Designed miniproteins, single chains, continued (5). Designs and how they scored, part 52

Each design is a single chain, and the fold is of that chain. pLDDT is the mean over its residues in the fold that is shown.

## One batch from the design tools (miniprotein)

Design m17792
Fold by ESMFold2-Fast:
Structure m17792 (fold): chain A 85 residues (1-85)
Amino acid sequence: TKDIEEGVKHLLEAALSLEDVLKSTGLVLRVIGLEIDYEWGLISEEEFLKKGIELAEEVLKVTSNREAAEKALEHFKKALEELKK
């Protein structure tokens, strides 16, 4: 739970750290949409984490806040590993 919360927080920080405001807005809305789908039970925790990792990898390629994107990946990967135990 905490790793999911920290992952989303850092992913939002990374998505907000783009000079392209329209692209930043689109990425932020994708993060929010993914969080809503998870909170409302429309997707499984495993599917949420896999999609979160994919989105964090996309954000990492374009963000000026690479540390935040890398922390998001770390938290989501840790949560996915814990889910498999």
Scores: mean pLDDT 85

Design m17793
Fold by ESMFold2-Fast:
Structure m17793 (fold): chain A 68 residues (1-68)
Amino acid sequence: MSGEELYRRYLGPLFGEDGKLARLLAQGASVEAIRDYLLNPEKYNPDLPPLPVTEEEARAIAEYIAKL
């Protein structure tokens, strides 16, 4: 799946279609930083559940977010 499709599937239902969270994550963040946030959210906010995605899928989502 493309990064856009993965974002829509896993993050779209939680954060809506307007991409506000994606834009906030992209502001000053590298693709690597966004990817780490998606794979290890507990390092940043212990109340966030981990996404059921692979490392490759997390990178695709991060690349999509970085372009918003």
Scores: mean pLDDT 68

Design m17794
Fold by ESMFold2-Fast:
Structure m17794 (fold): chain A 124 residues (1-124)
Amino acid sequence: MTREDLVRLLQKLAGLTPEVAEEVVDLIEAGDYEKAKELIKKYLIDSKALKEEEAEEVAELIVRVLKQMIADDAVAEALLRLLEEDLSLALVYLQYLHENGEAIPATAEEMLERLDERLAEGSK
């Protein structure tokens, strides 16, 4: 996982500016996940007009995803590909995993297989 991949992911997941995304990555690399979460939450409230509860949930999910991506390059590759194919579906999928207490799949193959299943189920 590269710093540039994390910055790009933050821009896609939360709509962060490059400057804010870089600051979040700096905090994550320093192991300060709590400050990273609060910065994302503040940006979502101030710039995207999300309600506090919604912004907290989204920020928590994003930090959890980033933490897993730093731990596993395969998870990182799968998530980056998912975001490139369908951002809205990726966010709904990640939110469902978070709400149901399910772990993000440990392998790119498993994650893509689950995405393909969801896409097939959602097709008209």
Scores: mean pLDDT 67

Design m17795
Fold by ESMFold2-Fast:
Parts: sequence; C-alpha cells; structure tokens
Structure m17795 (fold): chain A 75 residues (1-75)
Amino acid sequence: MAPLSPREVLALKYTRILLDYVGISEDEQEEIISNAERAGLTPGEILDMVRKIVIQAQKEGLSKSEIKKIILEKL
C-alpha cells in the first residue's frame, strides 16, 4: 500500500473544495473522485479537469448550479 504524496493529498483537497463550492454534496464528491481513480486518473489530473470546467463555465457566465450539472455529466 503506497500512501498518497503530500502533493496528491493537496490536489484531492482542492478538488473537494471546488466541488463543494458549486454545491456538489460530500457523497457525490467521493463518487466522482472514486470513479475518476478507477478510470486511471491521478489526483492532479482530476483537479485539472475540475478546474478547467469551472474556469470555462465562469468565462461563459454560468451559475454555480449550471457548473454543478456540467461536472456531474462529465465526471
């Protein structure tokens, strides 16, 4: 069992903060992360995907509720 590096722990922490910010529940957050990990994504790649969705949606003037829907459809 290899423990996560401090950088990987921080990436997952920031991922959870962003998901919480757009109104995704803790249970949905863990499901998204678990599904992405099963798909072979690293913690850093998961964070990058979520950040890109949020940044693009903010540029388009979308609400937090609309960003939540996009994340749940993509991840």
Scores: mean pLDDT 82

Design m17796
Fold by ESMFold2-Fast:
Order: C-alpha cells, then sequence, then structure tokens
Structure m17796 (fold): chain A 99 residues (1-99)
C-alpha cells in the first residue's frame, strides 16, 4: 500500500500534515522535531487524515524534521523523513510504500 504525506508550515508557525492513501494502511504516525528536540506527535487514520501540530519554541528559520511511520494492516512499517524550514508556506512531501 502507498501513502503520500505532505507537511506545510502555517503562518502561525505550526505544521499541517495531510495524508492520502490512508484507506490502504492501518495508520500513519508523525513525530515533530525542532532543532533535534521532540515537540509533538500525531496519529493519522482514514477517519482523521489531517493534523495540525503546534511547534512549541519554534523560531522563524528553524529546522523542523518530521519522522513519519506508515503501518500496514499486516503490521509492516515504512519510515520517511520530511525536512522543513520554519517559514510560512514551506512544504515537503514524502511517499511511503508499505509491503
Amino acid sequence: ATVTVTATILPDGSVRVTVTGLEGVERVTVAAFVNGRLVGRATLTADAPEATLPLPGVKPGDTVVLVVTATGKNGNTAIGLLTLTAVPGNTATVTLTVP
């Protein structure tokens, strides 16, 4: 199964995460790191395919890393990374294929 994860920095400095292909997997989990520090987590499913994560302590121009784990219905996982700069409209996308 294939999922596409898109993350966008919002004008308030939070990150919006949207996933397509969730009907083919059990879930997608996202862990958000600002300058190497874990600041948030979200779980996305077919019933909740979008999350907005606050980024406590983020400053304009900071590096935001999202660790994305897609879990298949059989328990197999695929992991991807999204790297963003904390400026409004900055967007990154990753496609994960779960066996």
Scores: mean pLDDT 86

Design m17797
Fold by ESMFold2-Fast:
Structure m17797 (fold): chain A 74 residues (1-74)
Amino acid sequence: MDLVKNHIEEIGLLLAQELVKNYPKEKWEEELERVTEAFAEYLKSQGVPEEEAKKLAEEIRKIAKEYIDKGKLE
């Protein structure tokens, strides 16, 4: 759990890179939402409280969105 919290920025960057590399631009928002929902469910399965899992997934989504929007992953 703590590893995820300490590496949120790295996870967000990797997610943004994966989306930009493998999906057309029109699908980035849809796939980002889907992946972050799946990640929240994964964290819950690992024993993370629901609110904390949702918060971590939303932080990762926000970071990935910022990297995509700034074009840092071209």
Scores: mean pLDDT 76

Design m17798
Fold by ESMFold2-Fast:
Structure m17798 (fold): chain A 71 residues (1-71)
Amino acid sequence: LRELVDAALAAARAGDVEAALAHLRQFFDEVGQRYQQVKASGDQEAYQRLLQEIQDALPGVDEVRELLAAA
């Protein structure tokens, strides 16, 4: 998850809107996939780890959105 947000940030800072949006899309797709897997397994530790990874990534996602909104 962090690698996708870091890639989106790098693209957004370079002014590459298309690449930044593509990496954000991959981030949300990955979150959705992991959520479905955790929901199906009932693994509470995996669920807590996913929530922590999302929480840690949110500031980066917000920064990407701010950079793209300014462009």
Scores: mean pLDDT 81

Design m17799
Fold by ESMFold2-Fast:
Structure m17799 (fold): chain A 72 residues (1-72)
Amino acid sequence: KDDALSILETALRLARAGLISAGDVETAVRLVRQGKLDEAITVLNNAYFRMVPSPTAKEAERIAREALEELR
C-alpha cells in the first residue's frame, strides 16, 4: 500500500511539474493496480529524465489524483 501510494504521489508531482503525459500516468496506475511497482517506477523515471513538457499534463494530474483517492 505505502509503496503504491508513493509511486502515485510521484506521478502527481510530475504531472503538476508538466513533465508527464496522461498516457504515462494511465500506464503507471495500471501497473500499480497489477502490483508491478518496479515497472511503474520505470515509467515515471523515463518521463522525468526526458524533461519534456507534456500537453496532457493537466489530464495526467487528474488521473493521478483520482488513483490516489481510490487507494486512501
Scores: mean pLDDT 81

Design m17800
Fold by ESMFold2-Fast:
Structure m17800 (fold): chain A 89 residues (1-89)
Amino acid sequence: MKEEILKLLDEAKRLLASGRSREEAIEKVREAAKLVIEWLKESKVSVEEYVGVTLRLIGYILDVELAPDDAEAVRAVDDLEAFVNSLFE
């Protein structure tokens, strides 16, 4: 699970760095977020943890979508990657 999520985020960063398609990069970020939510549901975390993580994921997705340039979009993906690493530690 963690490795699959990180792979999707790395693919998103490559798409942003190449300037090819922000929409494709956002799709990869959304797919990664869906895997995090699936993992939370299977892990039977508290309601408070589920809500908190879900709201943070929505925030990171919006940061990528609303980023004024690809460099800020990459930074938003890096922040999400750091957050994902903290969840699996």
Scores: mean pLDDT 83

Design m17801
Fold by ESMFold2-Fast:
Structure m17801 (fold): chain A 107 residues (1-107)
Amino acid sequence: MIKLHYTGEQQKVVDEILELLASLPRPERTLSLEEAKEKLLEIQKEMLKLAFTLEITDEKYEELVRKVVDILLQHPEAEEQRELISFVEMNGLITAQDILEELKKRL
């Protein structure tokens, strides 16, 4: 299990993400925890490539945030979604706050 120490404020952000994920329409295709982690690692590789080439723009960053949210929506288990959010933050992909703001745009 991935263990991340959250502040009270960070914990509230993660809890709000989980509530929004539960309230949004689920895609027909679901991903296993391992499939979701693999897809998140591919997004990390894309982000690192763009950063290395100095091609990371606000538009590209928002595209990657949308892809992360789509992966989270495809995974049905709330406790494992919490693990996936921790995995994203641990690997330096995207912050929980960025995920929350993208989810709010979908309401």
Scores: mean pLDDT 74

Design m17802
Fold by ESMFold2-Fast:
Structure m17802 (fold): chain A 94 residues (1-94)
Amino acid sequence: MPSFEEQVRAIARAAGFSEEQVEELVALLREMLAETDPYRFSALLNRMLLLVSTLPEEDQRLFLRELAALLRERFPDNPRAQLLASTLEAELQG
């Protein structure tokens, strides 16, 4: 079974991120899932959303939808992962 990080890389590549951006996204997600400070979490989230904003709208929606689904599946009991998934789902609505 592929690791969470390998699944994130696959989703990011499918959305059209560069290899440099893919590795930055993996690092940001790793930090966010371990982050206990809500202010630092918000800073990491803002950096991730800035990277997402470099993509065309259709590819942004693909990435946010697939990542939210992956977080829901892989970390159902992690409140930070569930908060992130909910935030990504909210971005899809607005």
Scores: mean pLDDT 85

Design m17803
Fold by ESMFold2-Fast:
Structure m17803 (fold): chain A 87 residues (1-87)
Amino acid sequence: SEELLEEAIRLLEELARLLEPLDPKLSQGVRKVVELAREYAEKGDLRSALSLLAVAAHEARKHLEEHNAPEEIRRVAERTLEVVREA
């Protein structure tokens, strides 16, 4: 779903924003994946776009859990995974 793809992108952009002061490298990694996913989506490759967003969300959530990140940031990561699973 294009609507769910756009929602997932929005959530990952928010996640990157929240990560910037805590983990600038992870924040930049998430932004790079979002840019690549947008390129695939613009070419009509929604499957590759969703796959990239799913991997980014999963890796971000894992990193946040391992480093006891604030609940607000963890909630955004969990919501992103929910949206990607439904897409």
Scores: mean pLDDT 80

Design m17804
Fold by ESMFold2-Fast:
Structure m17804 (fold): chain A 86 residues (1-86)
Amino acid sequence: GMVEQEVVDQLKAEIEKHPDEIKEGIEQGRKEGRDLEALFTELVVAMLKGAPKEKIDELLKKIYELSDPQQRKNLEKFIKDLEKIK
């Protein structure tokens, strides 16, 4: 679907409101072996903060390596939808 500006603004507000909680959640997920969830959260945060393409590409590669075939298809669709927005 199309990403609406209001949804993006809401996500940015939540990240700003709970930055330490998001960071703790990422670290805890990694410690608990939930690397895929932790990496995906880090990817969304990085994208919303305008992180360098190199960092985004690194996170995407790690997520892809840990994903099952269905999760990989979902990730490929997500990337394709982002490329349409530029």
Scores: mean pLDDT 67

Design m17805
Fold by ESMFold2-Fast:
Structure m17805 (fold): chain A 89 residues (1-89)
Amino acid sequence: SEFEKAEELLKEGERLVREGAPLEELEKVGREALRAARKAGLSPDALRTLEGLVRGALAAHREGDREAAVRQFETALEVLRVERREQQR
């Protein structure tokens, strides 16, 4: 499912941050995660939150703040999982 794809891509983003991957690779994974989240049918508010978190992770990674970048991706994963539960109510 597109939801599972978004989750896997956000997990890959966290892995790339932990491995110190190039910013360009992280940007690509972030874009694909957001595309998958849109296709999964996340609400506009959840998408806006997710976009902000991914953008925050990219900014932190650019600054060399690995801990902050990881926390942003972990929070993005939590937002995605909460939204999935809300859609199944």
Scores: mean pLDDT 87

Design m17806
Fold by ESMFold2-Fast:
Structure m17806 (fold): chain A 90 residues (1-90)
Amino acid sequence: SPRDAILAARAIPDPVEKAAALAAVANSLGIAPDAETGKAPTAEEIREAVREAAEENGVSVEELLERLGAAADAAAEQLLALLDANPALE
């Protein structure tokens, strides 16, 4: 189920793999994040984006990975709340 997939993603220790797993769940629910591609980003694409953002903003990759993990956890809670509000999506 989508709920089980979100809970499994939350258990992933790697922030990139966690973010990719959550993006895949969101895509399966028809939720497009702010990229107009209609496709969930892969772990490789997320890793590349983190590296580029670190270089552009003059911050460490490690700092951005910590922020990515926190953002992924927040996104998981939002997706769980969406499923609780819309049980037909489960």
Scores: mean pLDDT 77

Design m17807
Fold by ESMFold2-Fast:
Structure m17807 (fold): chain A 100 residues (1-100)
Amino acid sequence: AEEAFKKVKEIAEETVKKLEELKDNKASVEEMKKVVEETLEEILAIVKKGLSEKAYEEIKKVVEEGKEKLKKAKTNDEVMEIFSETLLEILNIIDEEIKS
């Protein structure tokens, strides 16, 4: 579980940096959404392998909710906010599993 937390945090930090660079270069909202979707799928693959089935199912629900919000996002700032909120929920679930 600790290895999964470390990998998710590393990918999250790399993705936030990439999204900030894309936003600064005035990338399209569609390109920003694609980066977030790809990152969330990568996170799901990590947690499926490294965490309990219960934690994986909880995180999968958070990711699906995040993807639904992402479909409605109209600005790069909204995409960044949705990603940050979704990541916070994911990391909290992983942290609770590590503590148990």
Scores: mean pLDDT 84

Design m17808
Fold by ESMFold2-Fast:
Structure m17808 (fold): chain A 75 residues (1-75)
Amino acid sequence: SKEKELEEIKKRLDEVIERLREMAAQGHPLAQRAIEGLERFKKELEDLYKKYSLEQVKAAADGFIAGAERLIERL
């Protein structure tokens, strides 16, 4: 279902946010900024889901997650 896919997106965002929180605790300021951006996107998911297709929302989430993973690799 679309609701199940939305919950999957939220779970993936939470997993990458948790990894970034560990880095922010080590004093990486870019990690804290990334957390803020991802949490903002997560809060907007319900509204995005109403305006855009699930595929578009999923593609946006994949982009944010990939960006965060690249940041983690550089820190």
Scores: mean pLDDT 81

Design m17809
Fold by ESMFold2-Fast:
Structure m17809 (fold): chain A 100 residues (1-100)
Amino acid sequence: MEEEKRRARREMVMAEASATVQLILLVSTGIELKKKDKEVGEKLFEIAREAGERLSEAVREAERGIEEGNYEEAAKRGREVAEEVSRRLREATEEGKKKL
């Protein structure tokens, strides 16, 4: 139980870190794109904002569930959301790079 809680939290944190890196990459791409096309660059910033809000909310929900003893399910959900956000951010970044 304690080992399972530590492992679940570690896996969630790793997924959150990955999503954060993808968010930084998207913002960087948005800055470059804004110099060429302000509207396209601003759309990437909007995606980044929405992704950040979704990730923050999922992290809060997961931490609450872990503290309440529902650690495996809560951490799994948090990880799944972070992985989905990371994938969406990667796709948006690659699409943005095609317009550079």
Scores: mean pLDDT 78

Design m17810
Fold by ESMFold2-Fast:
Structure m17810 (fold): chain A 74 residues (1-74)
Amino acid sequence: ATREAALNLVEGALFLGWITPEQAEKLRAAIDAGLPSFDDLARLAEELGTPEFARMVRVAQENAAASKAGARAL
């Protein structure tokens, strides 16, 4: 689920020290309020000044797209 995956990315970034607890709280609040996509999450991360997390979100989005393409090809 997009919400679950997005929350896991926030937790991972916080664990790695790429975002502050305050930034993590704002990101979780936005996800719980119904952020529609990883692209929206990446944009919010950039607005909060967390370019490393924004990059992580984009990589996860690309990997998810590749996995879906692979699953459909099987």
Scores: mean pLDDT 73

Design m17811
Fold by ESMFold2-Fast:
Structure m17811 (fold): chain A 63 residues (1-63)
Amino acid sequence: SDSLAAAVREAIIEEAGATMDFMKSFLNLKLTKSEEDRERVEAAQKRMDEASARLEALIAQKR
């Protein structure tokens, strides 16, 4: 359906954004080694996992 195609495009864009957030957070953690930056990396990784799961679920609907 048209709605599925739009949802897949949005999911791809979100996964790209989540990946960028993760990379930025990881680079900050490598520089600071702080607990706060570790928590940011954990949050960014969770966002990536959620984005990937959403994309996989949408692709599974298409079969």
Scores: mean pLDDT 84

Design m17812
Fold by ESMFold2-Fast:
Structure m17812 (fold): chain A 106 residues (1-106)
Amino acid sequence: SVRELLEEGIRLGEELIKLILEMGDLGDLSVIEAIGKILRVIGDIIDLRLALEGKASLEDAIAALESLVDIARELLTKTTNPSIAARLQALIARLEANIARLRALA
């Protein structure tokens, strides 16, 4: 269950990177920096998935997914494309659902 939620977190992070590449220009937000932030969070989730033994790992997993939500919400403020906005909202909803499930396990 927790490993499955972390694996979906990695996949949702990858989907965020794809959306950034589709947006192309993020205005004053650096595309490279935004992708770098997501890759760091994905790396943290991979490490958590490999070392997941105990309550502290659940708190770290929640923090990692909350970081992806924050990035997705920032991207939502940078897009005028309704299709990209809808996909970002769907990603946020899935991340928030997974965070709620992790909190139920903590």
Scores: mean pLDDT 82

Design m17813
Fold by ESMFold2-Fast:
Structure m17813 (fold): chain A 65 residues (1-65)
Amino acid sequence: AALQAQADAYRAGADGSEKNIKFLEDEAKKATPEEAAGYKTLADNVKKISDELRAKAAELEAQAA
């Protein structure tokens, strides 16, 4: 129960991060080239965090009995 709840929380965090990535990509399209580079860097960083959260969720689900 506890491991599954933690896995669900990490998965929800990853889903939220993916929405933020899309928001940053859309902002980059409206920004100057210099600002767009900043938004793309932030999006890449958020994507790495999202990937880590999904990996943790999968590990916790594998441990849930």
Scores: mean pLDDT 81

Design m17814
Fold by ESMFold2-Fast:
Structure m17814 (fold): chain A 56 residues (1-56)
Amino acid sequence: AELSERILELLRRRGRATAEELARETGASKSNVSTALRELEKAGVVVREGRYYRLA
């Protein structure tokens, strides 16, 4: 599955996560995870709260 889809599934299961936690769980680089999270936040699907991200 696409990285963004994997991130959304992890956020559903965990409630919230940091970019580092998502990188570890997905096996993607922190840079790739941060890029995907920025696009998801821009789309209004994810909200950032400090270091944590959660579903909107």
Scores: mean pLDDT 83

Design m17815
Fold by ESMFold2-Fast:
Parts: sequence; C-alpha cells; structure tokens
Structure m17815 (fold): chain A 86 residues (1-86)
Amino acid sequence: SEEEERKKLKEELEKKYEEAKKNNDKETIGAYHIYEGNVEEAAKIVAELVKKEGVANAEELRESAKTLKSPKLKELLLKAAKLLEE
C-alpha cells in the first residue's frame, strides 16, 4: 500500500536526519530540509557551507541552478546565492 510505503520512507529519512544532527553533517541536514520542502532553511545551510569552504560565489551558484532539473533545487540555489550577496 502507498500509505505504508510513504510512512516507511518518512521514518527512514527521519532516522538519517537525526543521525546527521548528531554528527553535525550539514550537507545531509540541508538535503533533508529540501526533501521536506523547507527551501528557506536549506538555502541558509547551503550558503553557510559554500561560504565556509570558499567553493563558489553567488554567480557560480546561479549558473549551477541553470543545470538542475528540479524546480525546488533551482529555487534553493538561487536563494543561497542571494544570501551570499548579503
């Protein structure tokens, strides 16, 4: 049943999220917020990681967004780019 499969998937994702919080795995925490539809929170984490690692600037994030097929991931990178410019 679809309801049982969705419940099981949600439980597995919650367990991975809890473990990521214990390990301060910000990449996994960000991915979980994307999955839950918390684009604003995910964008903040992505901006923090990008700034910390120095791996990209705002324009590079916007260029990366153009290559993505997921509307939510595009929105996330665009919001993270704005946060980097602030």
Scores: mean pLDDT 73

Design m17816
Fold by ESMFold2-Fast:
Structure m17816 (fold): chain A 78 residues (1-78)
Amino acid sequence: TLERLYERAKRLAERAAAIPATRSAVVPISPTPASIGAAAGRIVTQLRLSGEDKSPEAARLAEEAERVAAEADAIVRG
């Protein structure tokens, strides 16, 4: 459901704020698929561009961000 996806996105943003490589990519998230997808997409982009944080935490964050972005995109597409 959208509500569960929004809760996952909020936890994703908290994790991103704790990691230096993704801290600047954290933006306010509204409970809409477009907002959730955009926020998750920014985190994925920042992790891929920085290449600097190779920690297991950053890797898990990237996987979750990609899943959240994909699920949000699927809702937008119908």
Scores: mean pLDDT 77

Design m17817
Fold by ESMFold2-Fast:
Structure m17817 (fold): chain A 93 residues (1-93)
Amino acid sequence: SLKDEFLKKLQEFADKQSGKYLNEALELFNKLPLDPSKRKELKSLISEMATTIGKLNAKLQRESDEAKRQALIDETKKQLEELIEKVRAILEG
């Protein structure tokens, strides 16, 4: 379904941290048949995901220790997975 394709693109964004997948997810998001309230809530969550990756990239620029870099990536992935589950709940409700 269109919702499944959208969620798949958000998961690809989280896993690969590439703006390409976020842009593809936003194109699918614009095609979803959502009321304005749900659309606003989902847009807020997508914006939070983009901000989360931006913060990760800034932290990685300041960190040279590989173990600490990996810990930052792992923590960010957990945060993105929690945001994706919130997106899923809104789409299924």
Scores: mean pLDDT 85

Design m17818
Fold by ESMFold2-Fast:
Structure m17818 (fold): chain A 79 residues (1-79)
Amino acid sequence: MPPLPPLTPREARVLEALDAAGRPLSVREIAEAVGLSQATARRVLRRLEAAGAVGRDAITGRYELSPAGRAALAARRAA
């Protein structure tokens, strides 16, 4: 799979929140967990989804950490 680009601190916080939750989260739950507005959280999540770091359920609108997102977060934690 293509490698993810380097994570910004904001993107890393979003992925950490998803990892800590261990379940799919709504945009609201992610925004509250990382201290962002919902509009900002949506923009970050769209970029992460386009990069393959998160998956979105089309019916519920909830986001979850992808295998690529877990790998990127682990690499950042090791750096």
Scores: mean pLDDT 79

Design m17819
Fold by ESMFold2-Fast:
Structure m17819 (fold): chain A 84 residues (1-84)
Amino acid sequence: DVAAEIAALEAKLPEHIAAFKKHAATATEEEIQRMRDTTPALIDELLARETDPEARRAGLRILATMLEIAGLDDLAREARARAA
């Protein structure tokens, strides 16, 4: 049940955000650059793999939130644009 999976992921999102924010605070420039380099491919893979429009939009919005926490606002904007 895709809707139940999305709801479960959203319910745990604050915990994941807190954990990611803690790790992002200790991330090196090399780690941030690796995230920049891999994010376009991750967006393309999500769009190609996920056929349900609602799940696709939810996944892209979650990705955008994680990118914003990492300070990758330009990539977060791209992910949100693809979610529309």
Scores: mean pLDDT 72

Design m17820
Fold by ESMFold2-Fast:
Structure m17820 (fold): chain A 79 residues (1-79)
Amino acid sequence: MEEIDEKAKEEAEKIYEATKESIEKGEELAKAAVAELEEIAKKSTKEEREHALGLARIIEALAKELVEEAKAREEEERK
């Protein structure tokens, strides 16, 4: 479990940095991270599966929030 948590944290940080440079790059990294966690879930015990899927949802939500914030900043900069 802790290994999966550390991986999710690293991917979240990468998504954050990528989204600052390009929304598209951030979205691609988020999709890749979610897909990898879903693959881990398929091979895991019930408890580990629920944890991995929970982390995938957190990454998905984080990426969506970062994309919305980046779009809002872009609109403000155009004023």
Scores: mean pLDDT 76

Design m17821
Fold by ESMFold2-Fast:
Structure m17821 (fold): chain A 100 residues (1-100)
Amino acid sequence: SREELLELVRQFGRDMIRAVEEGASLEELRALADRHLAEISRVGSPEVVALARQGAERVLATYERHKDEPTEIRVLRIGVELLALSGEIFVALRQEERRR
């Protein structure tokens, strides 16, 4: 359902932020993202899954790009990418509802 998928995306964002705050490596963040993407893939359409995968890659790329910055700045930077991903998925789900 739409509500289930939005909750999975919200949980993905929360877990990614927590992992960064706890000093996770890029490998650990990728593994965490892959686990969340697997859950999203069970309930999401191919379009939503593609958006989630693209968003996860932006988060990981941003984390690596800013690896030499303080943790609080890295949290802020990936938070922006996670917010953008949530918005993209919300819009896609609304469009899918209208195509019924």
Scores: mean pLDDT 86

Design m17822
Fold by ESMFold2-Fast:
Structure m17822 (fold): chain A 69 residues (1-69)
Amino acid sequence: LTLEELKELYDNREISVAELLKLAKESGISLETLLENLDLDEGAKRTLRLIEQGKTAEEAEREVLRSYL
């Protein structure tokens, strides 16, 4: 997947931020590239920041998902 394809999937809400990270990693796209090039919502940015701060993707996703319930 290209960065443009990932952006389209995310903008259409077809994938979660965790899926976005997984697909980006599989496609060779870095976290910093995602942050700079995608119009990420508040939840996605929070998840990425938590991972940057040492949280696992699972822990970050759980914390963010709680705010949506």
Scores: mean pLDDT 72

Design m17823
Fold by ESMFold2-Fast:
Structure m17823 (fold): chain A 97 residues (1-97)
Amino acid sequence: MPLEVQKYILKVRDEVEELLGEIAKVDEEAAEEAGRLAYEALSALYNGDVEKAEEYLKEMKELLERLKAAGADEEVVKKVEEIVKLLEEGVKYVKES
């Protein structure tokens, strides 16, 4: 994988870690599940496995819908939506690189 792509993924990881830390202050279980899926997606992107990253992104979107349906805290929902957006941008960047 090109060095610039790796650097980009590491920056996305750092942003995801900050968002997960904020979620954990409100809902530790939501942060743990979102973190598991996000780190698997980022690991797949770092290894150039875009298809696997897209599968974990799909699971993350399913988690987001479950959190909304369960009436999770609005701040938790917002931060998970931000993680989904970062992962979508990461997938797009790796595909275009």
Scores: mean pLDDT 85

Design m17824
Fold by ESMFold2-Fast:
Structure m17824 (fold): chain A 69 residues (1-69)
Amino acid sequence: DEEERRRAIERMREVARRAEELSRSLGQMILDGLEDMLRRGASAEEIERFTEAAEAVVDGLLAFREAAA
């Protein structure tokens, strides 16, 4: 489904923006990963799984930053 794939891509870009606020390198890594997936023709399901993993990392780093503040 093209709509599902577009939605997954947009969600991943939002995760990358959040990651960049924590670390430019992390944000770039997520964007590079998305670009590689798009180049390989990854499905909406594959992009969603990658997004979930990226969100878990970003949320963990945010919790760490809050605890360190």
Scores: mean pLDDT 81

Design m17825
Fold by ESMFold2-Fast:
Structure m17825 (fold): chain A 79 residues (1-79)
Amino acid sequence: MRLRVVTTLRDADGNLVSRSERLVEAEPGSLVDVEVPAQPVTVHVTVDVRDAETGELLATGEGTQPAGSSLTLRFGVPP
């Protein structure tokens, strides 16, 4: 199935640092890894995974990414 993955990065003050969107092909029941590259400042990461055809929210994840460290969030695709 085709997924729309929106990754939003905010700094400690809540200011938008970046927002990216990508389309990902994934098989039902598989796992999708979303990797966020190292940033120069500590960021709060929010990832929304939606069905690209319907717009339905399938999964959401959040994490804190320290400055100079990458973050990987893993999502299960529904069967």
Scores: mean pLDDT 83

